# Designs tried in a protein design run: designed miniproteins, single chains, continued (4). Part 85

Each design is a single chain, and the fold is of that chain. pLDDT is the mean over its residues in the fold that is shown.

## One batch from the design tools (miniprotein)

Design m14939
Fold by ESMFold2-Fast:
Structure m14939 (fold): chain A 79 residues (1-79)
Amino acid sequence: GPPVTVTVEVTDAAGRVHTLTVTATTAEEAYKKAREQALAAGLSEEQADNAGRAAGGAVQLTKEGFSAEQASALANRLV
C-alpha cells in the first residue's frame, strides 16, 4: 500500500515528551523506524519498543480509514 506518515509520543523517565514522525508502508516498517528514532534520542529499549508499537498501531489504523492524526492519538493511548 502507499506510505503513510504518523506521529507518536513517548514520555521518558524525566517526564519529557518526545515526538517522533514516521513514514512507512507497513506496521513492521513503522515499528522499526520509530524504535531506531527513539534509541537515537537516548530512550531505553523498553521506551523504544513502546514507540515502535505506537507507530505500528497508528499505521494499521490509518489503513483502516482513520486520519493520521486520529490514528496517532488512538495508538498512543495503547502504550
Scores: mean pLDDT 81

Design m14940
Fold by ESMFold2-Fast:
Structure m14940 (fold): chain A 89 residues (1-89)
Amino acid sequence: SLEELLEQLEKEAEELLASITSAKEEGYVAAKRALEGLREIHGASEEEILEKIEKTEKHAEKALKYGSEEEKEIAKGVLEFIEEYKKEL
């Protein structure tokens, strides 16, 4: 289910963020905002969902450009979740 996928992704991302020994501010902020966007998507109304998805995708793309390997892993997970979520729309 999407709830199980989100729960697993949040857990893995939180563990990964906790393992970062040197956060590069821009990549860290982008990865964190992408993860926060997943919660916003899950709680969004049908009218808000597309806007929340677009915003979250932009944060994930920024994390892929500027993030560490760990932050890029989070961004990839976020984008994979969004792709699965879009299949349910």
Scores: mean pLDDT 75

Design m14941
Fold by ESMFold2-Fast:
Structure m14941 (fold): chain A 83 residues (1-83)
Amino acid sequence: MKLKAYVGVYNMADVMEEGMRRFVEQIKKLPAEVHVVILDAGSTDDTVEIAKKVLEEAGIPYEVETGVPLEEVIRLDGKIEEI
């Protein structure tokens, strides 16, 4: 089974490493291949770079969409789709 998981982020560098490590631990427990989509609402800090680093170190495939409207990021955050 292949899954696409959406993670919404906006100016949260201070909690991003811990949050992404917990997320990685959860997805590694799934009997599925997970592709992560980072939805960034236009962060001005290192939020996106920290998220990318954690996913790269964990070997999780990912893509990043920047400049996403905040309301759309909130709506899609935590969404999981089968692909």
Scores: mean pLDDT 81

Design m14942
Fold by ESMFold2-Fast:
Structure m14942 (fold): chain A 97 residues (1-97)
Amino acid sequence: MSDLQKQFVAFTLASLDKLIDIGKKGNLTDVVKKIQEFKADIKKNPETDINKVLEEFSQIVVEFIKKSKDPELIEAAKRVMGEFHMQAALIDSEIKS
């Protein structure tokens, strides 16, 4: 596995852990379970496409926003999403270079 792919996987897992923590604070048990399943899938498939992971991560954040209705938790989830998008774009750009 490439160092860039390894870094992307590590960053993705860390970002998912942040969302799990926020989800637990909001009692979003269904969303937390889905995030844990996605985390397990990434661990099984570390060579997964960055763009696919980015899309799935975005979908998780959208579900989070729909179910939480808590402005503080929504803001926290959006911040994690923004950080993840920025990092994923940088890694994808480096791989394509």
Scores: mean pLDDT 79

Design m14943
Fold by ESMFold2-Fast:
Structure m14943 (fold): chain A 95 residues (1-95)
Amino acid sequence: SERELFERIIRLAEEYIRELEELGAEPEWIERAREALRRAREVFERDFERVLEALERVSENLEMPEEPEEREMVEAVLEFMRAALEARRRLEEAK
């Protein structure tokens, strides 16, 4: 169930990036968002439960994980969010 939900979320994220691109978002931010999403997918596919546990701990404490591998996993997810939000922000400011 969680795996199926994850796959649906990834597809929705890919569709969202495509929609931003069709609306005229800057290519550099679209490329950054796609690369970040690809990286986030890789870390989830490597250890799905560990990524979720690391994200849960960060959400509770608002502190990045001390373990480097878990920090890499959390940063991959956050980088996608940052890139997608920046693409959207710049698109909205241009209109």
Scores: mean pLDDT 76

Design m14944
Fold by ESMFold2-Fast:
Structure m14944 (fold): chain A 65 residues (1-65)
Amino acid sequence: PSDAEIEAEFRRYDKDGDGVITREELLEVAESQGLGAAFVDQLMAALDKDGDGRIDLAEFRAGLS
């Protein structure tokens, strides 16, 4: 995907516009798709490279590029 597509996707998950996707925001999306907290935990483990419990644009881009 293009940088613009990755940023647009990130902003869709970043519901409050703070530039970070939290576990709670990711859980809301997962639940809307019929997925549980275990899926969110696995995705956080894959994308949360710095272990801060949050996904920034750089981490999200690295996961989708």
Scores: mean pLDDT 71

Design m14945
Fold by ESMFold2-Fast:
Structure m14945 (fold): chain A 89 residues (1-89)
Amino acid sequence: MKLSYLFKAYMLAVLTLILMKRKKITLEEAKEMVIEAAEYALKAGVLSEEELEKIKKAETEEELIEGLKLLRDKTLPEMERLIIEFLKE
């Protein structure tokens, strides 16, 4: 169950970052996607309530990109940890 939320948070964060860099989505659409990814990261236990509230207060493209990088950096190591543990004998 937690792995599903981690995967959703990571994939949505990466997709949003790619779409923002390619200028394929608006700032408002990006903010909605970042908040959704952050809520999945909170459900996965890798993001705090305080970090979620900070992301919700993001007003600029730069702040949203920093939020997306934070989400990626918090979700990816936990996903890698779980995969490595699964592959160990």
Scores: mean pLDDT 82

Design m14946
Fold by ESMFold2-Fast:
Structure m14946 (fold): chain A 98 residues (1-98)
Amino acid sequence: SIVEEMKKILEEIKKMIKEEKNPYKRAALELVLDGAEMLLDVAERSPDERVRQEMLDEIKRLLEIAKEILKEEDDLKAILLGIGARLRAIGVVFQASL
């Protein structure tokens, strides 16, 4: 199920947050998590398989950004990656609502 695959990705991001000790990276990952939760909410509410697939494709991109945040040595760049991920998720959710 698309929704079950998305829930597994959400759990991976939550685990990254729990294991991260750097407060800036944790804040950045929390922004990614906010985006991921918005994508999952749309997928769970949508009867359209195409919309669910678009939400899954985007949450996979958010997971890759989360992995980039974990490797980032610059606190500001980590935060900007998190902000960018959340804004991207908002854009995808907005587009799916049209």
Scores: mean pLDDT 90

Design m14947
Fold by ESMFold2-Fast:
Structure m14947 (fold): chain A 84 residues (1-84)
Amino acid sequence: MIDEIVELIRQAINAKSLKERVEYLERLRELLERHPLTAEDLAAIAAALAPEDRPLAAEILAMARLGLDEEQIRELEREKERLL
């Protein structure tokens, strides 16, 4: 299960479109609802990811937990660009 979560996080990070990212986030959310992550699970996920991917992985996990749709993610990306 943890390996599947790590792979979905990597795929969401590397997604080429918002539609593709939302599909990975929905799958990730289903897994998180069935298997709530412990602190040990979070540490294992972090260890499996490259250090440079960890901030994006944290965003992906947050978006999945919140159940963000394509429009909400698009608005989040606009706000990130506006605040830059």
Scores: mean pLDDT 77

Design m14948
Fold by ESMFold2-Fast:
Structure m14948 (fold): chain A 95 residues (1-95)
Amino acid sequence: AAQAFIDALKAGDPEAAAEAFEEVVRNPQDLLPYFGELVNAIYKTPLELLKAIAEKLLERDPQLAFDFASLLYYVGVLFNDKEKIELAKEIFKKV
């Protein structure tokens, strides 16, 4: 769940991250204790890896890609990270 997703982000594994994110979306209540760590991990994740994860999520389910883009947008606004905001907008256009 949330920890597996954070671990996959730190490992630079887009396939593992996409699989773990699907589990996070399936049970969003389990995310709450990890939310701060998750937000910080996404902020520190390279843009190229976030793009790769988004592409894997689009292949799995457009709704998962939408949920991921929503999280990226939130992180981008919180940290004033324009590149993550623009990536989120690009993903929203593809779903």
Scores: mean pLDDT 83

Design m14949
Fold by ESMFold2-Fast:
Structure m14949 (fold): chain A 77 residues (1-77)
Amino acid sequence: LDKLIEELERRLAEARTPRERAVVLAQLGMLYFRQGNYRQALAYLEEARRLAQQLGDADLLAAVDRAIAQVRAALGE
């Protein structure tokens, strides 16, 4: 997991477009969710959601909203 997080952090730093940044942020959020770090997962997913809204990317926004719902469900337990 740590190796994948390091790779995605590098990709985030190298992201050239808002869409690429949003996708990497969503991937980081899901990895932190799998790790049980729900606070960090939400932070990344909310930033990805903000970028998806700015881009008008309905498919990406729907995917990120589903991911946020999963993390919030885990927090509610």
Scores: mean pLDDT 84

Design m14950
Fold by ESMFold2-Fast:
Structure m14950 (fold): chain A 98 residues (1-98)
Amino acid sequence: SLAEELRRALEANTVEELEEALERYEKELKELKEEAKKAGIKEEELKRIEEEAKEVAERIREIARKAGIDEERAELLARIVYYQTAGMLLKKKLAELK
């Protein structure tokens, strides 16, 4: 079910749309990392967030590969998921400090 949903989502989005989404999420994470540094979040905590996001992204890449999605789109999706997940986790950490 998830693999089929993932395939349909990629078929609905062009490579250009995926690249634009990647650029937006990458920029958001960069801005969040600067905010985190100003808030005093330690480098070790940032590294843990990044490692968790990488694990999620790798799982999504594997699911996409098994669903028959081409390597180029699978890599773009995994990178988008990495930046989205890292950004989400960092936002939660920042909220806990307020």
Scores: mean pLDDT 80

Design m14951
Fold by ESMFold2-Fast:
Structure m14951 (fold): chain A 82 residues (1-82)
Amino acid sequence: PLVTVAADITAKPGKADEALAEVERILRETPGLLRYVVTRTSPDRLSVAAQFASREAAETLVEKLKALPYIESVEARLLVDP
């Protein structure tokens, strides 16, 4: 089944551009990632949607996003297609 990571990311104050660069770097370097989109939804908020064929790969991305510099918080959901 396909797994979509839907993540709402809050950057540290004034660090949204740096946070966006780190998020884009991780997504670009992630093996097994089928599709992704990153959107800046407010001055300090980003939205990420990333699709995988593997739940384990999706979970790994979530942990990597939480560990990035310039990130205040990450709220992530995994959406699984049957």
Scores: mean pLDDT 84

Design m14952
Fold by ESMFold2-Fast:
Structure m14952 (fold): chain A 100 residues (1-100)
Amino acid sequence: MAKAQELFAQGVKAYKAGNYKKAEKLFTEALSLVPDSDHAMRARIYINLGRVLFELGNFDKAEYYARLGHDHALQVPDDIESGVLQVASSSLLTSIRNAK
């Protein structure tokens, strides 16, 4: 678990630095360590993978991950956290559809 959070944090730093390929690798590694039942962490990783792929111009793959992020966000037990993740995934999906 701690390793997944570290990899996620490193991925966010890489994304903010514009190193999208490094961010994709780090988020993919973080995802492999997170159980399917951790809807909040899976939603965050999928949304950020979608953002990375949007920046790389892979809109179909970005949409795929944004949808997975939204599906996991709907299953987050905390209403406030669920709402934040739903807004983030929906905004990303809108940006992807407008770019296609």
Scores: mean pLDDT 87

Design m14953
Fold by ESMFold2-Fast:
Structure m14953 (fold): chain A 81 residues (1-81)
Amino acid sequence: MLEELAERALDGTASAEERAEALLELALIDPERAARVAKELVESGDPKMIEAVMEAHRKAVEKATAEAVALMRKAIREALS
């Protein structure tokens, strides 16, 4: 699974959104491996592709954060009831 996430994040044929999602999932499970994958993208990737992946990653993180905040707010309301 971790190898599949790393491969998808580095896959130039995958969409920018798919690569961003794979990198985010990898970071949640194995942050050290995610850091190595991000380093590889910076050191050996096409600058335009890296920028597209990083922009998609930022948007994916914003979406995940909004969903996490909504879940936390629901849990707090249930705990206070």
Scores: mean pLDDT 68

Design m14954
Fold by ESMFold2-Fast:
Structure m14954 (fold): chain A 91 residues (1-91)
Amino acid sequence: MAKEEARKIAQEILDYAEKATKEILELGNQKAKESTEEEGKQILEEAKRLAMEVMGAAIGAVQTTLDDPSKAQEELEKAKKKAEEAIKKVE
């Protein structure tokens, strides 16, 4: 029972990270287009770094959720917060 619920939450973590990663990269691309070529490169590298951190955190959260289903909800909340903070840094 708990294991099936953990799988659903693990999928939600990945779906949320995928959506956040797309938003981070889209925001970074828009800002880079409005900036100088040198500033644009820095903005894109920062957006890529934040996107990688969000996805890495989500993968770790998925592993923790599947290993300990009792932590599933806590890991989902941490992953969402990490994604939201990363998006705000690019905005």
Scores: mean pLDDT 84

Design m14955
Fold by ESMFold2-Fast:
Structure m14955 (fold): chain A 65 residues (1-65)
Amino acid sequence: MVLSAEEAKARMLELLKTDLSLPELKVRMLEILAQATPEVRAKYAEPIYNAKSKEELREIVESIG
């Protein structure tokens, strides 16, 4: 099943409410992006991979759409 930008964003925002570490959040978010449309993956995979903090991940995820 292919996730829309809105659905991928919603799932990633749910992950940010958990106590997962930064590396674990990145792995989980990249798994969500792997199920998204090619355009969403191309735009957000590198920013998420390169994020230095949970706050930066949140800002990236909130920018999706």
Scores: mean pLDDT 83

Design m14956
Fold by ESMFold2-Fast:
Structure m14956 (fold): chain A 78 residues (1-78)
Amino acid sequence: LTPQEEADVLLALAEIYLTLARKYMEKDPEGAIKSLEKAIELYEQALKLDPTNEDARAGLVEARQLLEEAKKILEEKK
């Protein structure tokens, strides 16, 4: 893979983890936290390969916001 193709694959994987986190956040906030942590890592790797990728930047912001939300839900469930 070229660096750009690798960045595209990482972005796609990050979006999958972000989608899974949204879907399961209320039912499985611990699983959502793990998915969001993976999404954040993947978005950060994509941005290292393509720093100007606006989709990766937007996804990273959203993943970080959802991570805080998932942690709050987990605290409420204990």
Scores: mean pLDDT 84

Design m14957
Fold by ESMFold2-Fast:
Structure m14957 (fold): chain A 61 residues (1-61)
Amino acid sequence: GDAVLADALRNDAGLAAIAHDLSKLSGLSPAEAAEVARRAYEEAGGDLTAAARRAMKELLG
């Protein structure tokens, strides 16, 4: 498929995975975890790996 479409689908799935992991590890609600994941993704400039690291560091220390 188109690289842009593949990247968009990967990013959507990746954000959902980050939000799920944050909810499970930090005790946040799914909605709160999704907001943290979204903010970390925005701060990371759209990099899922950097977003995951930022979100986990922020919540788990």
Scores: mean pLDDT 74

Design m14958
Fold by ESMFold2-Fast:
Structure m14958 (fold): chain A 64 residues (1-64)
Amino acid sequence: MSLAQQYFEVVAEGTQLLLDGASDEEVRKFVEEKMKEYGIYDEKEIEEAFKIAKSLAEGIKWAE
């Protein structure tokens, strides 16, 4: 499996957790933990993954 695939899976799972009513703090911790498990320690990449997940969840909630 590629790192890109793992990254997209983390974003997708984070988005689903936000849609299920999880807090921003809980989802941020989830994303950080999963990214570190995959060997991604870059704070910018972790922050970007969380922001993408949040943006997707917000878009889905408003557009449905």
Scores: mean pLDDT 78

Design m14959
Fold by ESMFold2-Fast:
Structure m14959 (fold): chain A 74 residues (1-74)
Amino acid sequence: EQFELDVYEALILIYGAIAIIAIKNGEDPQKVLEDLRAKIERLLEEAKHLSPEGQARLRQVAEDVLKRVEEIAK
């Protein structure tokens, strides 16, 4: 599980980084946020085979990443 958890966490962080780069390059911040939320939601659904603790960790990482991108989108 730890390896899978690490991979899912890395993907969420990468999605967030790509979103920040897209916004900085002039893409519509609201569209970028919408796409990011959809990608994260799908990833969390696919990760439902992980332990409850692992799922909670990924939800927390997702919340932190989304908040950071939302601040940059302002």
Scores: mean pLDDT 84

Design m14960
Fold by ESMFold2-Fast:
Structure m14960 (fold): chain A 58 residues (1-58)
Amino acid sequence: AAPKVFGARHVSDDGARTPAQLAEAQALARRYGDKAVELMKAGKTPGEVGLELQRELA
């Protein structure tokens, strides 16, 4: 269905990315996912996982 309400913008980054930026974003997403899985396997709560990821990536 086509959104008919103004402000229904979920694609506001059209054409703002280059192929290099897309590759970098995908690599970061994969690394973040792997870290989150390892922390959850260690028994961390979702909140603790978020804090650890912020610490590792800051």
Scores: mean pLDDT 62

Design m14961
Fold by ESMFold2-Fast:
Structure m14961 (fold): chain A 67 residues (1-67)
Amino acid sequence: MSEEELEKLERALVRLYLEGRITPEQAAALARLVKEGLSIEEALERLVEEGRITREQAEELLRLVKE
């Protein structure tokens, strides 16, 4: 993952946290998977499958990162 993609992910997580749309635990879980080498899409899919985030949260995060 590029430095630019990581910066966009961090900005998206901060924004959603401030809007009350994501918890610190959800943000930490996503960041951990991405640092382990998963793509953002793969990390989001895994967290949805584990029931840690909703499909709606995953779609919003992916949209913000693509901006």
Scores: mean pLDDT 78

Design m14962
Fold by ESMFold2-Fast:
Structure m14962 (fold): chain A 112 residues (1-112)
Amino acid sequence: NYEKALEAFKKGDYEAAREYAEKELARNPNSWSSLLLLGDALAELGRIDEALAYYRKAVELSKDKLGAMLIRLSVAISVSESRGDAELAAGLREIADEIQEEADKTMDELAL
């Protein structure tokens, strides 16, 4: 299902990509890559609030990969800004700030 979602996304069939990504998440709810792909498909469909919710879920599943998630979000922010999608860019920056705050808190707890 993830492969079908990715193929649909690459073809610009964002509605089909959404459907296949949702089917994959029904089978594999911890697939952070499927959550990111679903977020990307929803963003392309203009469903910004839903896209941001799935990006947040992907972050929650990637606690051990916070650095990689920050890089991914930085790329998504740049793409959103280049498209003129200020709402998506702002939401992605908020998620990135939440990841950074969690990382800082973890470091402080380890210092105690």
Scores: mean pLDDT 74

Design m14963
Fold by ESMFold2-Fast:
Structure m14963 (fold): chain A 57 residues (1-57)
Amino acid sequence: PPAPALTPPERVLRDAMRQISQMRQQGASDEELRALGDAVEPQLDPEQREALRRVVE
């Protein structure tokens, strides 16, 4: 099915969540997941920041 048009913050969150999933499968540490979260946080809205925080926990 075609992907919906995403706003830039939504795309950043989606891509970050996908990267986190892949990194977790490869045995990435919590520190590495947190670093990715910190890198993308300025590009996210408050609600997307909470969603990302939930995923990295």
Scores: mean pLDDT 73

Design m14964
Fold by ESMFold2-Fast:
Structure m14964 (fold): chain A 82 residues (1-82)
Amino acid sequence: ILAVASPEAVEIARKVVEEYREEIEEAVRAGDELRLHQVVNKAAAKVREEASKVLSEDEVEQAVAVAAELIGRVIAETRAAL
């Protein structure tokens, strides 16, 4: 069920987003929307890859949804700090 994220799905999403945080922040600070889009796509693909190894299909979608929210927060926080 997509509306409820498991703790494991949240952990995988947080870990992957943290690995890409610096690249996301650099792309935002540089104003490079194309690079930002590429980094976000790489992070999403990595979340699906890692989640698919240990989680059910429903939990994989939960992890991707959590990662999207976390990435959005990193982008918003970085833009606000400019």
Scores: mean pLDDT 82

Design m14965
Fold by ESMFold2-Fast:
Structure m14965 (fold): chain A 60 residues (1-60)
Amino acid sequence: SVSVDGARALAAAYPEEAAAFRALAEAGGTWQDFRRLAERSPDRGAAAGAGALARELEAL
């Protein structure tokens, strides 16, 4: 699953926000969930990654 693999990759890249990304990977996060995470993330890199994944999932 693109959402599971993408969320796991973001959890590995951004350990301080890993719990949020792992929760979405386990729950089967939607593009809206990753967009909300991008909006709330204090880390600009994590926010950019979550936003990119949200756009990829929205395009499916």
Scores: mean pLDDT 81

Design m14966
Fold by ESMFold2-Fast:
Structure m14966 (fold): chain A 96 residues (1-96)
Amino acid sequence: MSKELKLVQGALILVGARTELELMKERNSVDRARVRELLAQVIDVLEQLISVETDENLKRELEELIGQIRRAVANDASLDEIIRLLDNAIRVVMQS
């Protein structure tokens, strides 16, 4: 069972979420309920990646990202801030 396959699958899901948020921004049509749903899916992906991660530094970075995303949801962060968090999450996942 390959850790690499899980990381690639996770990255694709993160990219999909980011793309949908960019489309909301471009269309000036922000669905906050959909944003929360997408971020819940992102958190689920990151938690699944933590469960198969053996690198303690990457595990910690993933846990920190989950915390940042949860705070962004709680604070109704701007789409620009959320997209930046997803860009960072994609970077961390792809560097694994």
Scores: mean pLDDT 81

Design m14967
Fold by ESMFold2-Fast:
Structure m14967 (fold): chain A 72 residues (1-72)
Amino acid sequence: MEKVEYVTLGGFGVGATPEEARARARADLAARIAALSEETGKEVTVVDETVQVFQGLDGRYLALVTARVAVR
């Protein structure tokens, strides 16, 4: 279906807490979604989202948000 394209986007964040890392990862993802919407002139809708948070060796938290988005 030509008018619907699925793209996988990721956001990455680092923080002193899991919440801060997730917030930064989601902000990064939101910026990428906004850029894709601006580039295509189309609506970008999040279809699926996966969040992974883990603690780094230096005691900071790392977050990866992976989203499958539909471009219409």
Scores: mean pLDDT 81

Design m14968
Fold by ESMFold2-Fast:
Structure m14968 (fold): chain A 103 residues (1-103)
Amino acid sequence: DQAQIDQGIQNVKNLIKQALVDSGVDESEAQKVADKIGQALRAYIDALKAGDVEKKKQALQELIETLQQALELVKKSPKPNERFIEALESQIKDAQKELQRLQ
């Protein structure tokens, strides 16, 4: 159900934005990164539903890149959120393992 996926993605975007803002990242920059992560997640879920391996690889690569951008922003922020850093690092590792499995 696309509506349920869109809602789930919006919830993830809101959580990422809040974690970045709480760490002292500018709200507009936090929103921009959250939007990119949401787009990559949407592409990944759509690729999973379609069984499209090439699109799944592309979406995973975009997801890894956008999560790494969020990780850099939080690490450079005035009050780095350690739990959020751990969560981002965990998600990056999981995405990298999945991408390697598909290659």
Scores: mean pLDDT 87

Design m14969
Fold by ESMFold2-Fast:
Structure m14969 (fold): chain A 100 residues (1-100)
Amino acid sequence: GAAAVAPLSAEEIIELIEEAYKRKDYFMVAMLAQDALARADTWSAEDNKKLGDLLYKFGFYRQASDLYNIASQKALQQGDTDLAKELQDKANEAKKLAEK
């Protein structure tokens, strides 16, 4: 059977993405971003925003857009409509950049 992988925190994935990007291992950045998206529903709006901001900075606009959308939905669930709107606007901008 496959070995059980310990669940990664948002902070741990952020660190791994930063390290991979510094090494120009863009494939690893993309893989970590996909793993992050699979786990994003277990994280806070703030953690998803931090990861989205990092991926946006590194030019991974599609993954950043997806994380901002999840963060926006979580912010709405918490009653933070201002944060949700800002995150939705960031998601739309990132999506537009990804489609170029």
Scores: mean pLDDT 83

Design m14970
Fold by ESMFold2-Fast:
Structure m14970 (fold): chain A 74 residues (1-74)
Amino acid sequence: TPLEEEIRALSVEELKARIEEVSAKLIEHYRARGDEEAVAVIEAVKRLGLELAETDPEAAKVLLLEMIRLEEGL
């Protein structure tokens, strides 16, 4: 898919930037709804994704794809 191609092409720096961006949107959405448990989970997933971007970029790309799919479902 175009999204999978876009994510595959990301550099480590672009991957980190996209994880930060998608996480921020998800956090804003759940915080606006008063779902602080969901906010805490997304913050933990963001930290994991940023660590994986350095150590296992392919795993970080899979995580980003799933985060974007979650955002699209909002």
Scores: mean pLDDT 86

Design m14971
Fold by ESMFold2-Fast:
Structure m14971 (fold): chain A 80 residues (1-80)
Amino acid sequence: SEEELAKKIEEEGKKKLEEGKKLAERDPVQGAEFLRKSAKEFEDLAVRLLAEGNEKAGKVAAEQAKKLYEEAERIEKEAK
């Protein structure tokens, strides 16, 4: 169902966010790059899902992409 897919996308986004944060603890550049790459994957997924009429799942994918992108920018700005 669309709701089950949306929940799965949210959980995958959460996992990518946590992985990127862990990578950033050792290498902020690598962590930020990982998060930007993951954000683009979720953004591409959102475009596809919305085109297919899966509006709920598409919106969740877009929200996960936004969160991953925002965290990448935060890490890049905090890097000394």
Scores: mean pLDDT 87

Design m14972
Fold by ESMFold2-Fast:
Structure m14972 (fold): chain A 63 residues (1-63)
Amino acid sequence: GEEGAKKAFEGGFNGDPEKAYEGALESWRQGKAEEGARAAVMGGTFAGNPDAAQAGSLGGYKG
């Protein structure tokens, strides 16, 4: 859980939506991980925005 969240944050922080997506998937592999991963990818892809990718990862982690 926590380690996956950290990996997602690192991906988002580097402006890498692909890495943020994988980290979000690892944070919550069941249930909310899919929503977090989608939000992270949309943030990165839609605007090239690492903050949005990180926020998506956090959303999946916290609910």
Scores: mean pLDDT 54

Design m14973
Fold by ESMFold2-Fast:
Parts: structure tokens; sequence; C-alpha cells
Structure m14973 (fold): chain A 81 residues (1-81)
């Protein structure tokens, strides 16, 4: 439904924001904040995966794939620090 797609978009945006904050914490050497934010990222990623399965549409799958790619890029950047 349209509401499920909007929730999916909201979750994707929340994940991106948490990843940006985690990268900033990692750069600052704030390991406690970094660890907490990564836990939140993985929890929201699990919610995103379940919602994608529920919606089962090409638009939802594409947004999920784009979000997973962004997650991988942020995680690689954080690991390279």
Amino acid sequence: SSMDLEELKKLAEEIKKLLEEALEARRAGDWATYSRLLVEVFEKASELEELVKKINSEEAKKLYEETRKEMAEYLQEMEAL
C-alpha cells in the first residue's frame, strides 16, 4: 500500500541519518556513540527487510537495494578510518 511505501522510505531515511551520525562519531573517536548508533542501524535494517517482504513490489525492492548499497558504502568508510 502507499502507506507501507512511505514507511519504507521513512525507514531508509532514518538508516541514512544514523549512518551519517555513526560516521561522525567514528571520526571523533566516540566509540560509545558509534556502537550505539550501529545497533540502531542494524535494528532498523531488520525492520526495513521485513517491510520489503510484506510490500513485495519492484519499487520497494529497488529502494531496499539502494539502501543496502548506501549502508555498505558507509560501513566501508567507517572501517577504513
Scores: mean pLDDT 87

